# Designed miniproteins, single chains, continued (4): the designs that were tried, part 63

Each design is a single chain, and the fold is of that chain. pLDDT is the mean over its residues in the fold that is shown.

## One batch from the design tools (miniprotein)

Design m14306
Fold by ESMFold2-Fast:
Structure m14306 (fold): chain A 100 residues (1-100)
Amino acid sequence: MTPEEVAERARASVDRTIELMEKEGADPDVLAEMRAESDRLIEEMRKAKTPEELIEKANQLAKAVIDGAEKAGLTSPEVARAVVATIMDLVAAVEEFILS
């Protein structure tokens, strides 16, 4: 797996979480901030030159997703599951990159 493939997988997972939050009535300003920060971190992941850089940016992205959900104030079990699924998918993608 390449850094570009990890970034695309991260993009898909984050977009699903944001779409769910939007459907549940999250503040548009909170969603816009979450999208902007996620976009920045995903582009940094795509440009990563080392596994360490990719891991660092993936950890920052996981934190941004958690912080975004917290700021939105959504207590939905579906949003919680989507956040956990995004984190697990990021871990799996990074593991596949390291083992490649």
Scores: mean pLDDT 84

Design m14307
Fold by ESMFold2-Fast:
Structure m14307 (fold): chain A 55 residues (1-55)
Amino acid sequence: SSMESLAENIVAYVERHAPELAESVRALLEELLAEGVTDPNEILSRLTEHLRELS
């Protein structure tokens, strides 16, 4: 699905630039999908905020 592709691309990007954060990002993506968040824009927004806080 497009959501799975988006999630894989985000994880790949994080693995390339900040590999230590990859598991944290994966866990957040799983949490968002479990909460029923399927809007790509909301997922990207929340991920961007999460990564900003970890930086």
Scores: mean pLDDT 75

Design m14308
Fold by ESMFold2-Fast:
Structure m14308 (fold): chain A 96 residues (1-96)
Amino acid sequence: SELEKEIEELKRKALHNIIALDILSGVAPPEAQALLDKARELYQKALELFEKAKNSTPDEAKRLIEEAKKYLEQANKLIDEAFAVMRQAEAERRAA
């Protein structure tokens, strides 16, 4: 049950982040768009691994969850990079 609780919590966080990305993509400049799109793809891959984990043995589920966590970490780094790109673009517009 603890493993199932972990899967559901991580799925909830990933789905929440996808919704946030959809909102952000509506206002994001082109410079950041590719990074946000790649982050969405990584969240979707993580969700697929979480679904596979639900139908796997406990040992397989643990490995799939760890792989999914790596995709979530990569997605979060891309979002941070997208914000850095957006901040830089805004600073350059203000300097011009």
Scores: mean pLDDT 83

Design m14309
Fold by ESMFold2-Fast:
Formats: sequence, structure tokens, C-alpha cells
Structure m14309 (fold): chain A 67 residues (1-67)
Amino acid sequence: DVVEEMKKLTPKIKEAYARIVKKYPDASPEALQAAIKAVRDALMKDPNASLDELVAIGEATVKKVEA
């Protein structure tokens, strides 16, 4: 069931986003939005991706957008 799969993934996305915002409080809204999308896309590709991997992907995205 696709709906149940999506519900299960939501808490990891929220936690990854919270950690990214805490590390990069001065990041632009555009960088943060890109980071959320990158984290979501990574989790959709690998549902078993660790929280640390998702945070690293989000951080890399923020740095790329802010550069």
C-alpha cells in the first residue's frame, strides 16, 4: 500500500529537516526547500537510508545552493 509506505517515511524527513535547520539557521528559504526535496528524493530511492545519510545529503544541497 503506497499510502502506508508514505506515512512511514514522513518522520525521517521531518527529523532530517530539523537537524539541517539547526546546523544552518541562516540558510535561505530556497536552500532549505531544495534540501527538503533532496532528502525526500533520497528516501524515496532508498527507504532504508539512515538519518545521518539524509542529513548529509541535505547539508550538501544547502552548501550547493548557497555557493
Scores: mean pLDDT 77

Design m14310
Fold by ESMFold2-Fast:
Structure m14310 (fold): chain A 89 residues (1-89)
Amino acid sequence: GAGESGGALHSIIDGAARAGVAEVRRRGREIILTMTGGEEAKEAVLKGLKGVEEEGEARVEERGNEITVTLLTDETLEAVQPAVDEYAV
């Protein structure tokens, strides 16, 4: 459900930011991840995010080293907010 998808998204963002392989920004309903850890880290993050997209709670778009996650529900947005508040500038 939306809470589980939000929890998974939170864990992916927290893991990538904490490992120093992504920088996090937020723009309204979009979370923007700038990948700094190279191609393998980017592919791992993308694979996790595609799982969240399959649940219908987010839309994931890749553009070079940047991954944009569009949050489609208020529940997913609320669930991910703590990670965004901790890491996003």
Scores: mean pLDDT 77

Design m14311
Fold by ESMFold2-Fast:
Structure m14311 (fold): chain A 62 residues (1-62)
Amino acid sequence: GAADIAAAGVAAARAGDGEAAGLYASGMVKTGSSTPEQAAAGGRAAADGDGERAAELLEKAA
């Protein structure tokens, strides 16, 4: 579910894997209907190398 995808995205972001975090954020937009803009923002923060911000945004999107 969306919570499992969010947890995986948060873990990837904290590990510094921006590519994986971005893919999980995209999955949240497609499978979960809660706050798709924050999921997208989390993916962008991960791509920018801001793992802490990415993790926080993805947790809030879940």
Scores: mean pLDDT 71

Design m14312
Fold by ESMFold2-Fast:
Structure m14312 (fold): chain A 101 residues (1-101)
Amino acid sequence: MTEEERKLLEEAQREFVKAAKELTDILGSDGATQALRIALELLRKNPYPTPEEIEEALVKAGFDPETARRAAEVLAPSLQKAVELFRKAGKTLEEIVPPPL
């Protein structure tokens, strides 16, 4: 791994940690874990899920609509930035998102 690649991966990790903390503040730890799993599943289908797509998935999973919207607003930009940073570091989406069953 090059020095540049390492810095990009560290920046991507910081973005995920920030998003996870904000989600925990909104949803609690269990809710944040479920929201992250749902967002990662959406990334498997579309590398740039919209806030609306994330909100819909969270509401379908049983989250309150207003809470789901707030969580989606946090998740969408953080996931997009992290995915872009991982891609620049030469990582594939499969390395960010677990492969399908």
Scores: mean pLDDT 72

Design m14313
Fold by ESMFold2-Fast:
Structure m14313 (fold): chain A 63 residues (1-63)
Amino acid sequence: SSILEKVKEFNSQSLDRKEITKEIGEILREIGDEIDEELIKEGKLSEEGIKNYEKALESEKKL
């Protein structure tokens, strides 16, 4: 899956925290999760947002 590859690449990069938050938010939206765009824009993902990201990774592995 392109999403799974993007996630792996993302995890291995040394990106600015703000950029990292944006990338996670984009991946979550591509997977079909809805998240607060304002939080993505400000580089402030909630702990719940991070959990959703991990859950999305697990879902991709099952597909």
Scores: mean pLDDT 57

Design m14314
Fold by ESMFold2-Fast:
Structure m14314 (fold): chain A 65 residues (1-65)
Amino acid sequence: SRGRALAVRLLQERAGLSREEAERLAEEATKLIQQGKGKEAHELLQRRTGLSPEEAEEVLTLLAT
């Protein structure tokens, strides 16, 4: 999806992840969102990347669309 592609790009640019790392993290977060575990997805993004809560929320929103 467009949202996933943007989320992967954001993870690469702001968190310094490789494309493969960013795609794997996006997949993990997407699975949590699909299970109704948005809080856990938000925490996962922050713990794996060091992104701020606001940046992690931006990624989460992109993955949810």
Scores: mean pLDDT 86

Design m14315
Fold by ESMFold2-Fast:
Structure m14315 (fold): chain A 68 residues (1-68)
Amino acid sequence: SGLEKLIGLTLRAIGDENVSATFNSDGVLTLTAIGEGIKVLNEEYEEAKKDPRLSAELKGNTLTLREK
C-alpha cells in the first residue's frame, strides 16, 4: 500500500544524517535534506512521481509525500 511505502521511506530517512523526516497523523511524510541529502531527496521525488499511489511535491530542499 502507499502507507507501507511512506513508512519505509520514513525509516530509511531516520538512518540518514543528511535527511530529516516527519510523518504526521494525517499520513503526510515531510523530508528535509541538507548537503549530500539533497541528491537523495531528488531521486526519491523522481521515484515517487512514478508511483500512482503517491502524491509528491518538491519545494527547495523539502519533499512532501502522501497517499492519493
Scores: mean pLDDT 82

Design m14316
Fold by ESMFold2-Fast:
Structure m14316 (fold): chain A 60 residues (1-60)
Amino acid sequence: SGIEEEFRKKLLEMMKKVSKGEKVPEYEEFWKKLREAALKDPGKGVFETIEKEIEEFAKK
């Protein structure tokens, strides 16, 4: 959907900033959450975390 594509575009922009050495707390928080979820349940945990992030992004 359009919202998923917009979310993906935002992540890519944040990734570019981090790649240049910029601090992006929102991006760091997202990946920290994903890493914790992946360690606990690699398949389901990661999927559910991504779903929740997309849903929260859509609400904004």
Scores: mean pLDDT 76

Design m14317
Fold by ESMFold2-Fast:
Structure m14317 (fold): chain A 55 residues (1-55)
Amino acid sequence: MYTKEEVIKLVEEALNSKDVDKAQELTLKAIEGIEENPEAGKAAKEYANELQEKL
């Protein structure tokens, strides 16, 4: 089972990855974690939005 922290870390690594294949793999794992824990999905989305605004 994925925790909120694990899902956020996967999203962060996916967004910061320069390797498209690795980014896709990490994104799929994050989606799996969100499906298991919807609260983690909300936290990950907020974190991803903050990272995209800084990039």
Scores: mean pLDDT 70

Design m14318
Fold by ESMFold2-Fast:
Structure m14318 (fold): chain A 91 residues (1-91)
Amino acid sequence: SEAEKLEELAIEYGEKAEELFKEGKLEEALEEAEKALEYGLKAAELRNDAALKATLEKALEIVKEMKEKGLEETLKKLEEEREKALAEKEK
């Protein structure tokens, strides 16, 4: 019962993440994906599904890494564009 409710929440947040990704809202999409995986992990724990738990733990690590790398990559690209604009003004 509780596991089923958590599984439904995981699906709901996963669907929200997919919609946000389609809208180009990457940071919001990853946040909702993280919530989906956390609910899924809790459900797997209640069901004693060790294989699913391990899979979801790895997926959660990947999502967290993508959140950090995505932000850093965006900032690096913006800085590169600004540096190029400055260099072009000097020549």
Scores: mean pLDDT 78

Design m14319
Fold by ESMFold2-Fast:
Structure m14319 (fold): chain A 73 residues (1-73)
Amino acid sequence: EKVEKAKELIEEAIRRAEEAGHTDYVQALRDALKLGEKLGPEALKTAANGAAMVAYQLGDRELAEEARKIAEE
């Protein structure tokens, strides 16, 4: 399910940001996820792109690539 996969990747990026101590990234991604759940799949794709950017900044290339694929599909 495309929606569930997007949510999982965003939640993984939130976990990585929490572990790294980046509270600002955690807040931004949680807000994007909530908005995506409210507005539907296109908003979730936007949130997934945000998750990809955060994952890239944290050095998690695998998570960044997976989230970017969801955002592009």
Scores: mean pLDDT 80

Design m14320
Fold by ESMFold2-Fast:
Structure m14320 (fold): chain A 62 residues (1-62)
Amino acid sequence: MEESIRKVEELLKKSLEEAAKYYEEIDPERAEKIREALENEDYAEAMRLVFEPPIEAAIKAS
């Protein structure tokens, strides 16, 4: 049963790494912070960084 949780973590890590690569072209500062969070195994922070829109877009969004 622990193996299922481990596979979910591996998929999450891979998805976050892919998101970091995507942001590297658009928002390199965010990409660096995502990788730093992954190195610290802080998945909550990495997810927060991935799902939050760019600051400029967030300010404009209301």
Scores: mean pLDDT 70

Design m14321
Fold by ESMFold2-Fast:
Structure m14321 (fold): chain A 94 residues (1-94)
Amino acid sequence: LSPEMEIEADIAMARILLAVAKLIAKKSDSKEALEEAIELLRKAIELLREAKKKAEEDERLSEEQKERLIKEAEEAIKEAEEALKELEERLAKL
């Protein structure tokens, strides 16, 4: 795979984790379900931060490819961090 495709795959995987975490949180308010969703969000954020770093550091990527991948990773990080904050607040109420 090209460096661009590898980073895109990492971002896609993180987005799947984010979607699964949101689905778990939507379907259940149990402590166990919220803790599982929070762990998935933390894993997604870690993968996205790693993907962003790879996009910034990989000399094989064009400037346009870097800008696009960094933006996609940053948007996904923001979404995941907002979801994480919401779930941590919900867990604190239990």
Scores: mean pLDDT 89

Design m14322
Fold by ESMFold2-Fast:
Structure m14322 (fold): chain A 54 residues (1-54)
Amino acid sequence: SEIEALEEEIEELQRRIEELAELAAQGDEKAAEELRALQRQLERLQQRLAELRE
């Protein structure tokens, strides 16, 4: 279902965010930029998932 596909995409994105968060904490500026972009994408996917659950 579309819900299952979104949940899988959210899980994959959360893994990437965790990896980038570690690099950003070490002072990697490019990782920090990517982290912010992925966090915004995660918010959009979570909002779409919430809409589909209604």
Scores: mean pLDDT 84

Design m14323
Fold by ESMFold2-Fast:
Structure m14323 (fold): chain A 64 residues (1-64)
Amino acid sequence: MPLAPNEADRAAGEEVLEKALEAAKAGDISRAAALATAAAILYAAAGDPERALEAIRKVEEAMK
């Protein structure tokens, strides 16, 4: 399957978001916030600002 540069950024964003959710569940709020921000930047770079906002919201929900 051919991966365009924007698809690679989206895939990286998904991987980083998964790590952010793991950190949030572990109670590491600083790491969760940093990883959520990194995931949001990757999604925005991929041209998907809605996924970037959704990533932040998912991590916020996991921290509750």
Scores: mean pLDDT 78

Design m14324
Fold by ESMFold2-Fast:
Formats: C-alpha cells, sequence, structure tokens
Structure m14324 (fold): chain A 63 residues (1-63)
C-alpha cells in the first residue's frame, strides 16, 4: 500500500468521524490533510500527513 493512499484514507476517516461528532473545524482540517495527501508525491510528507491524521482521529474518537 502506498504511503499516499494511507494518508488519504486516514484523513478521510478523520473527516467522517469529526462530522459525526459535530466538530466542523476538525473536519475542515481533515479535508485539508486529504487534499495535501492526494497531491503529495513525497513519501516522507505522506507518512507525516498519515501520522497527523491518525493522531487527530484518535483524539476525536476519545471526545
Amino acid sequence: MELREQAVRAATELVEEARRKGMPDVAETGERLKKRAEESTDPEEAKRLAEIARKMLESVRET
């Protein structure tokens, strides 16, 4: 699985969970991460974006 695909998936999950919990600011951040991941050709950037999205998703799920 490409790192970019992992980042896009993580960001998509973040957007969906944030919208479900009524966190529009977090959903907006997730959409920005998703767009950046879709445009990224740098595997190190994609890895960082995936990590950020997963960390935010964990925080949203705990709320």
Scores: mean pLDDT 81

Design m14325
Fold by ESMFold2-Fast:
Structure m14325 (fold): chain A 78 residues (1-78)
Amino acid sequence: MGRAAGIAEVVRDLAGDAPYLTADGKVEELSGEERVQRVLTVVERAAAEKEAAGDLDGAAALRAVAEQIRAEAARLRA
């Protein structure tokens, strides 16, 4: 239960409450869906970096988190 709640909280914070900084250091007003897409991009990159470092378990965990973020984002869109 804590794992699912933690993922939902991260999606909620990044989609709503926390300002998202662009690569230029600017606070960008994005839709919740656009923020979620940026988070997914970051998580997928982190998974690739973990795999390149030989942390296959960490890479698999991050890919699982990406799938859960997609599912939670779809639920919030409803």
Scores: mean pLDDT 64

Design m14326
Fold by ESMFold2-Fast:
Structure m14326 (fold): chain A 70 residues (1-70)
Amino acid sequence: MKEELEKKIKELEEEIKKAEERLKKALEELKKNKDASQEEINRLIGEALRAIGEIIQLELEIKKLKEELK
């Protein structure tokens, strides 16, 4: 059962990496598009906030699983 928890933690860590890539792309687009419309800026901010929320949720899941391993 410990091996299943360790595997699940690794899977969640990979999901965090993917969310971090999405966040990075949204922030890069915000940086590049200084002349973007308010609608485009709001869309990119929304994408960044969703990625941040996903990362926080995944980190909380990992923390709970690590507590079960201790």
Scores: mean pLDDT 81

Design m14327
Fold by ESMFold2-Fast:
Structure m14327 (fold): chain A 64 residues (1-64)
Amino acid sequence: MEAERRRLEEERKRQKEAEEQRKYVAHLRDIAEQMSRHGAPDTARQAEERVNQLEAEVKKEEEE
């Protein structure tokens, strides 16, 4: 039905955005781990905080 088609298009857009955000979050987590291993714990902590913020934002958008 027409409403179902619109819902599918919106869902597809959201999935692409969520996937991009997940890739970025994964990249930041990798950087945080590397920084932690190389003796920059403050930088690792900041990266981890940013990751948590982005994950919360993605989850919030999925709920809407």
Scores: mean pLDDT 72

Design m14328
Fold by ESMFold2-Fast:
Structure m14328 (fold): chain A 72 residues (1-72)
Amino acid sequence: IRELLDEARRLAEEGRNEEAAELYEKVAEIYKKQGKTASAEGLRATAEALRKGESLEEAERRGIQAAMDILF
């Protein structure tokens, strides 16, 4: 999982946002199957932001916010 997230960040830094988003979505599905709903929702938000052309920094911020919103 950590290796997949590291690869997704590399792809996003290279401007390959669609490929990065696909990896974030794959990790989100793994987290969902493990019952980690907040983490899964966060990664889905990050993937969606990347697909919309947002920067990696903006996309990660949106993911953190989405995960926090699930917790409270």
Scores: mean pLDDT 80

Design m14329
Fold by ESMFold2-Fast:
Structure m14329 (fold): chain A 59 residues (1-59)
Amino acid sequence: SLRDAFREALRLLSRGGTIEEAIEVVRKADPDHPLVKELEKAKNKQEAADILLRGELIG
């Protein structure tokens, strides 16, 4: 599910993964998702984590 993709991307990031790796996890599930564009604009891992958490919570 898309929620599972956001959850896995967040885990990847928390375990030392890169923002680019997290974006690829979400993009594989839904390349047209609006949060993919927000993730591409994230300046640091904390901003990326906040975006990923919103994606997981929305469902």
Scores: mean pLDDT 82

Design m14330
Fold by ESMFold2-Fast:
Structure m14330 (fold): chain A 100 residues (1-100)
Amino acid sequence: SELEKLLEEAARLAEEAVRAAKAGDLERAIELLRELLELFREAYEKAKDEQIKEILEGMAEDVERLIEAAQTQSQEEVAENAELFLDLLKEAIEYIKKKL
């Protein structure tokens, strides 16, 4: 599925963003989070199920908040929040895969 491939790429970008944040490279973390937003928008367009679309919208909003936090919060807080987001994203991807 093309949607599954986009979600797998999203997880990879999120993992890279977490690593960048943990390393203190917030500029790189923001860049990766912006790429992740673009993937969620593409996944939203390809999704046919309304519940999947709502999940993707919620994840995109969470990423936008992480980008804002990376500009205003400490590196430690950003890294912790990005790691929590990655865990939630992985759960959401598994749920979506079961619906496809």
Scores: mean pLDDT 83

Design m14331
Fold by ESMFold2-Fast:
Structure m14331 (fold): chain A 97 residues (1-97)
Amino acid sequence: AKEYFEKGKKAYEEGKYEEAIKYFEKAIELETDPDERAVILTYLAIAYDKAGDIASSVGALLLAIELATTPEAQLAVADILEEAGYDEIAAELRRRA
């Protein structure tokens, strides 16, 4: 999972959102830990949004929030969303943690 996740983050940072989506999809297939899956799904949701796939973005984000049951996972998801400019959603997740 980690190798694909790192490749996905690099592609995302380079603005290659469709490439990032493919790597994040591979990362999520291999990851079994719910907290780590929540983090990957959050990046995937942002990459979908940047690529213009709003429906897939919403679906991935809802799954990320559902899987982020620990305060640590909720804060990690919130940090990623805040860095991407989704400040209101990030603030709500911080209140739950």
Scores: mean pLDDT 80

Design m14332
Fold by ESMFold2-Fast:
Structure m14332 (fold): chain A 55 residues (1-55)
Amino acid sequence: LEEFVKELAEKYGLSEEEKEKLLKLAQTLRDAGVSDEAIKKVVEEEAKKLAEKRK
């Protein structure tokens, strides 16, 4: 998950703060028992939202 979040941050040009927020979200969902596939989907949607807010 950490590598996936790092790749998303690079792809969407996210700041270090935004990347940390995504990492925290992914960890929280994993600790709650959410599947890796569902976590990746949620994290990618959040990354996209963060990128879109800057336009």
Scores: mean pLDDT 80

Design m14333
Fold by ESMFold2-Fast:
Structure m14333 (fold): chain A 77 residues (1-77)
Amino acid sequence: PEELLEEAVRAWRAGDYERAAKLFEQAGKIYEKNGDYKKASEFYKRAAEAYQRLGDTEKAEHYRSKAEELKKIYEKK
């Protein structure tokens, strides 16, 4: 997951928001599968921001909502 974060940050800095969104999405899914909902929420928020930069408001809203739901889960644990 750390390598995905490094690649996502490089893509973001290069203005490649499509690649950055996909990499943040992948990192979020890995952390979610491993039960790390706090990190999963953080990465889904970054994916939402990248999709917003692309003008993909539907995907941005989807991942923003998913991040908020995961935040509610880990805040109660």
Scores: mean pLDDT 80

Design m14334
Fold by ESMFold2-Fast:
Structure m14334 (fold): chain A 83 residues (1-83)
Amino acid sequence: SMEEKLKEAEERAKKAQPLLDELLEAIEKGDLEKAIELLRELVKIQRELIELLKEDNPLYKLTDEEIEARIKENIEALKKMVA
């Protein structure tokens, strides 16, 4: 059901918090390589959440092109934060 999917999404989102904390630490240390790896893992979780909710909400229906653009934007933002 939609409600069960939302609970699963919430649990997956909670798993992202430790990765976000590690990402912030990597940025603080100027470890761009590790920061990019962590960002890719976070985007993977985001993609899984979008796919999980995709069928129930048109707003979550992203194309592969839109997902790739989002990844690119996040990497560019990360480069600015580490520079």
Scores: mean pLDDT 71

Design m14335
Fold by ESMFold2-Fast:
Structure m14335 (fold): chain A 67 residues (1-67)
Amino acid sequence: KPTELERKILDAYRKLIAEKGWENVTLEDIAKEAGVTLEEIYSHFKSKEDLRAALQQRLREELEKAL
């Protein structure tokens, strides 16, 4: 089950990807947007690639729920 912290991080990442693309989003940008620390991000996601995979999974689940 995703924690509220994980959801907050993924919501921030989704917003930033829409603004400037996933390759141009830094973990620092996500931390600022989500209002969390870099340490909190690293406690849940080992890398930016893990974040991208988690976001893609969440978006897939949202699409399935909408259908």
Scores: mean pLDDT 78

Design m14336
Fold by ESMFold2-Fast:
Structure m14336 (fold): chain A 69 residues (1-69)
Amino acid sequence: KAVELAKKGKNEKDPKKAKELYEKAIEEALREGDLEVAKKVSEILKDFPDSDIKTKAVGVVMYSLALEL
């Protein structure tokens, strides 16, 4: 789900549509609360040249780590 959305964003040629897909992937990863999913989403997003998306991707991993407390 979240990883699938991130992969769709990676294959999207339009940066605005890619960002929308990445935002949906981040929201889905937060909903799932799965650290492995969060890591995969973050890895896909690392090359996207948008600081907001990069910051949110790191935030998802940190949030998922906190859930394992």
Scores: mean pLDDT 75

Design m14337
Fold by ESMFold2-Fast:
Structure m14337 (fold): chain A 82 residues (1-82)
Amino acid sequence: SILEEVEKLMKELEEKMKELKEAVEKGDVEKAEKLYEEIKKIAKEIIELALKLEDVTLGIGYALRAIGILIDAELLLKKAKE
């Protein structure tokens, strides 16, 4: 189901976000940039799938959550480059 796919992708997104935080903490900018690109790809896929959910409110909720994680990832990467 689309919902099961969205939930799996959300879990993957959260796992990649943890990896990004660790890469930033270690000062590994190159790894952080690669993880950010992966996060961006997963977040985009979640948004596209979530907006196809029959439960429009739930779909918007997942899309907004993915957008929030993507924004946090961008801020972390920016901090790593400071």
Scores: mean pLDDT 88

Design m14338
Fold by ESMFold2-Fast:
Structure m14338 (fold): chain A 100 residues (1-100)
Amino acid sequence: SNEELIRLLETMLALAKEAAASTDARSAASLARLVRHQLLEIIERYPDMPEEVKELLRESVRLLEEGLARFLETGDLSVLQEAMRRVAELLEEAIRMLRE
Protein backbone atom coordinates (compact mmCIF):
# COMPACT_ATOMS: atom_id res chain seq x y z
CA SER A 1 0.00 0.00 0.00
CA ASN A 2 1.07 3.64 -0.45
CA GLU A 3 1.01 4.17 3.34
CA GLU A 4 3.38 1.22 3.92
CA LEU A 5 5.66 2.39 1.07
CA ILE A 6 5.73 5.94 2.53
CA ARG A 7 6.69 4.59 6.00
CA LEU A 8 9.52 2.51 4.47
CA LEU A 9 10.83 5.53 2.51
CA GLU A 10 10.60 7.74 5.64
CA THR A 11 12.78 5.15 7.44
CA MET A 12 15.30 5.20 4.54
CA LEU A 13 15.27 9.02 4.61
CA ALA A 14 16.09 9.03 8.34
CA LEU A 15 19.00 6.63 7.76
CA ALA A 16 20.28 8.71 4.80
CA LYS A 17 20.21 11.89 6.94
CA GLU A 18 22.04 10.05 9.76
CA ALA A 19 24.73 8.87 7.30
CA ALA A 20 25.09 12.38 5.80
CA ALA A 21 25.70 13.79 9.32
CA SER A 22 28.02 10.95 10.44
CA THR A 23 31.66 11.76 11.26
CA ASP A 24 32.43 8.00 11.50
CA ALA A 25 33.40 6.59 8.08
CA ARG A 26 32.48 2.99 9.01
CA SER A 27 29.04 4.03 10.30
CA ALA A 28 28.38 6.18 7.21
CA ALA A 29 29.44 3.34 4.85
CA SER A 30 27.34 0.76 6.75
CA LEU A 31 24.26 3.03 6.61
CA ALA A 32 24.86 3.72 2.89
CA ARG A 33 25.04 -0.04 2.15
CA LEU A 34 21.89 -0.68 4.21
CA VAL A 35 19.92 2.10 2.45
CA ARG A 36 21.11 0.84 -0.99
CA HIS A 37 20.04 -2.77 -0.18
CA GLN A 38 16.66 -1.71 1.25
CA LEU A 39 15.85 0.61 -1.70
CA LEU A 40 16.53 -2.25 -4.15
CA GLU A 41 14.16 -4.49 -2.13
CA ILE A 42 11.50 -1.73 -2.05
CA ILE A 43 11.66 -1.40 -5.87
CA GLU A 44 11.08 -5.19 -6.16
CA ARG A 45 8.28 -5.31 -3.53
CA TYR A 46 6.33 -2.36 -5.02
CA PRO A 47 6.43 -2.89 -8.83
CA ASP A 48 3.20 -0.83 -9.20
CA MET A 49 4.68 2.33 -7.62
CA PRO A 50 4.47 5.44 -9.87
CA GLU A 51 7.23 5.40 -12.50
CA GLU A 52 8.49 8.85 -11.38
CA VAL A 53 8.92 7.55 -7.81
CA LYS A 54 10.66 4.40 -9.10
CA GLU A 55 13.07 6.60 -11.12
CA LEU A 56 13.93 8.62 -7.98
CA LEU A 57 14.66 5.37 -6.08
CA ARG A 58 16.80 4.01 -8.96
CA GLU A 59 18.74 7.33 -9.05
CA SER A 60 19.24 7.06 -5.27
CA VAL A 61 20.68 3.53 -5.66
CA ARG A 62 23.02 4.73 -8.44
CA LEU A 63 24.23 7.70 -6.32
CA LEU A 64 24.86 5.33 -3.38
CA GLU A 65 26.84 2.91 -5.59
CA GLU A 66 28.92 5.78 -7.04
CA GLY A 67 29.44 7.38 -3.60
CA LEU A 68 30.51 4.09 -2.01
CA ALA A 69 32.89 3.30 -4.90
CA ARG A 70 34.55 6.77 -4.73
CA PHE A 71 34.76 6.58 -0.93
CA LEU A 72 36.49 3.16 -1.16
CA GLU A 73 39.01 4.58 -3.70
CA THR A 74 39.69 7.95 -1.97
CA GLY A 75 38.99 7.36 1.74
CA ASP A 76 37.22 10.75 1.68
CA LEU A 77 34.19 10.68 4.00
CA SER A 78 32.87 13.94 2.48
CA VAL A 79 32.23 12.13 -0.85
CA LEU A 80 29.96 9.64 0.95
CA GLN A 81 28.28 12.40 3.03
CA GLU A 82 27.52 14.35 -0.19
CA ALA A 83 26.03 11.24 -1.86
CA MET A 84 23.84 10.57 1.22
CA ARG A 85 22.65 14.21 1.32
CA ARG A 86 21.63 13.98 -2.38
CA VAL A 87 19.87 10.65 -1.72
CA ALA A 88 17.96 12.27 1.18
CA GLU A 89 16.75 15.03 -1.22
CA LEU A 90 15.55 12.41 -3.75
CA LEU A 91 13.76 10.41 -1.02
CA GLU A 92 12.02 13.58 0.27
CA GLU A 93 10.77 14.21 -3.30
CA ALA A 94 9.58 10.58 -3.64
CA ILE A 95 7.66 10.77 -0.33
CA ARG A 96 6.07 14.10 -1.36
CA MET A 97 4.91 12.63 -4.70
CA LEU A 98 3.37 9.58 -2.97
CA ARG A 99 1.45 11.82 -0.49
CA GLU A 100 -0.05 13.92 -3.32
Scores: mean pLDDT 90

Design m14339
Fold by ESMFold2-Fast:
Structure m14339 (fold): chain A 62 residues (1-62)
Amino acid sequence: MVIEGVAADPEKEARELAKKLGLEVEEIETRTDADGTVTTTLKAVDPKTGEKATIVMTRPGP
């Protein structure tokens, strides 16, 4: 499962979404690109199914 979105605080939004979906967080990675775009990639597991989930939240640069 992959969930993508835009947020003013990508890490906070990714963590809140994982919590709402009942996912167990494995990894969080935040990157800032040369254009000023901030992207948080959160990797998690659904404890009900064992399926891996990836949440990608982006704050666009100018």
Scores: mean pLDDT 82

Design m14341
Fold by ESMFold2-Fast:
Structure m14341 (fold): chain A 87 residues (1-87)
Amino acid sequence: DAVIDLIKAQDNIIVGDNAVISVNIEGANAIINAAKKSAAKKVIIEDGTVITGSPDAIYNFIQKIINEASKEYVEDIIIPAGVYDLS
């Protein structure tokens, strides 16, 4: 999966092996940029996380989590394992 591989190639993002995220390349790059702007050392998408919806909805959801967590003084931002239906 080229999109997940692109996200996994980033040193500051950890994606669990069974995570499913239906974003396009543009959405993936936006997530990467949001993570780079974060004060956190790492953004962790937990194993078994399933996020479904339009690419735009998924991008906005993840970016919102990163931005909200970045307002707190945290070392790592965790997107917890679960099924997120954004449709």
Scores: mean pLDDT 71

Design m14342
Fold by ESMFold2-Fast:
Order: sequence, then structure tokens, then C-alpha cells
Structure m14342 (fold): chain A 79 residues (1-79)
Amino acid sequence: MVAERVAEVERLAGEAVAAIRAGDVARFEALAARLKEMGGGNPEAEAALDAAVAAARAGDAESARLHVGKAAALTIEGL
């Protein structure tokens, strides 16, 4: 159901934010990949997730959080 999928996207995004705040880039990348699967090929959500991973790898936790939040919102809008 749509509500269950919305809750799962919100949960994954929250875990990704927690992971990057803890400095766990590997966990952030794994969670971003799962969000990408849930986006169903939305190119704007995919681009935001790619930007989030690039920011996380560069040590920019603020940009990584911003981009993952944008991707989650776009994914939910597409559900």
C-alpha cells in the first residue's frame, strides 16, 4: 500500500541521515542505493541520490543530508 511505502522511504531517509551524522559513509551509500530502487527510475530523485553519495564521499555531510532529503521527497511524490 502507498502509506507503507511512504513510511519505508521516510525510515530509509532517516537512517541515512543518522549514518552520515555518525560518519558511516558505507552505510549511507547502502541506504541511498535502497532509496534509488524505491524511486522507480525517477531521474530527478536518482540525480539527487547520486549527488548525496558524491557529497558523502567528499566529507560534505550537510550537502549529503540535503540531497537525500530531496530524493526522499521526490520518491514519495512519485508513489
Scores: mean pLDDT 82

Design m14343
Fold by ESMFold2-Fast:
Structure m14343 (fold): chain A 62 residues (1-62)
Amino acid sequence: SDAERLGAFLMEVARILEEAEAAGAPAEGLARVEALAAEFMATASPELRAQVEAWLAALRAM
């Protein structure tokens, strides 16, 4: 389901960001997350894509 796909994506994002923070490289982590999000959005439904785009905008504002 879309919810399961989104959940798996967010878990991978959390892992990438945690690893990048532990390594002292948050900018590299963000770049990897943006690349993963672009790949996810390429095959996602319009609704799921809009949700990920809104989430990315919020993340960039942090």
Scores: mean pLDDT 81

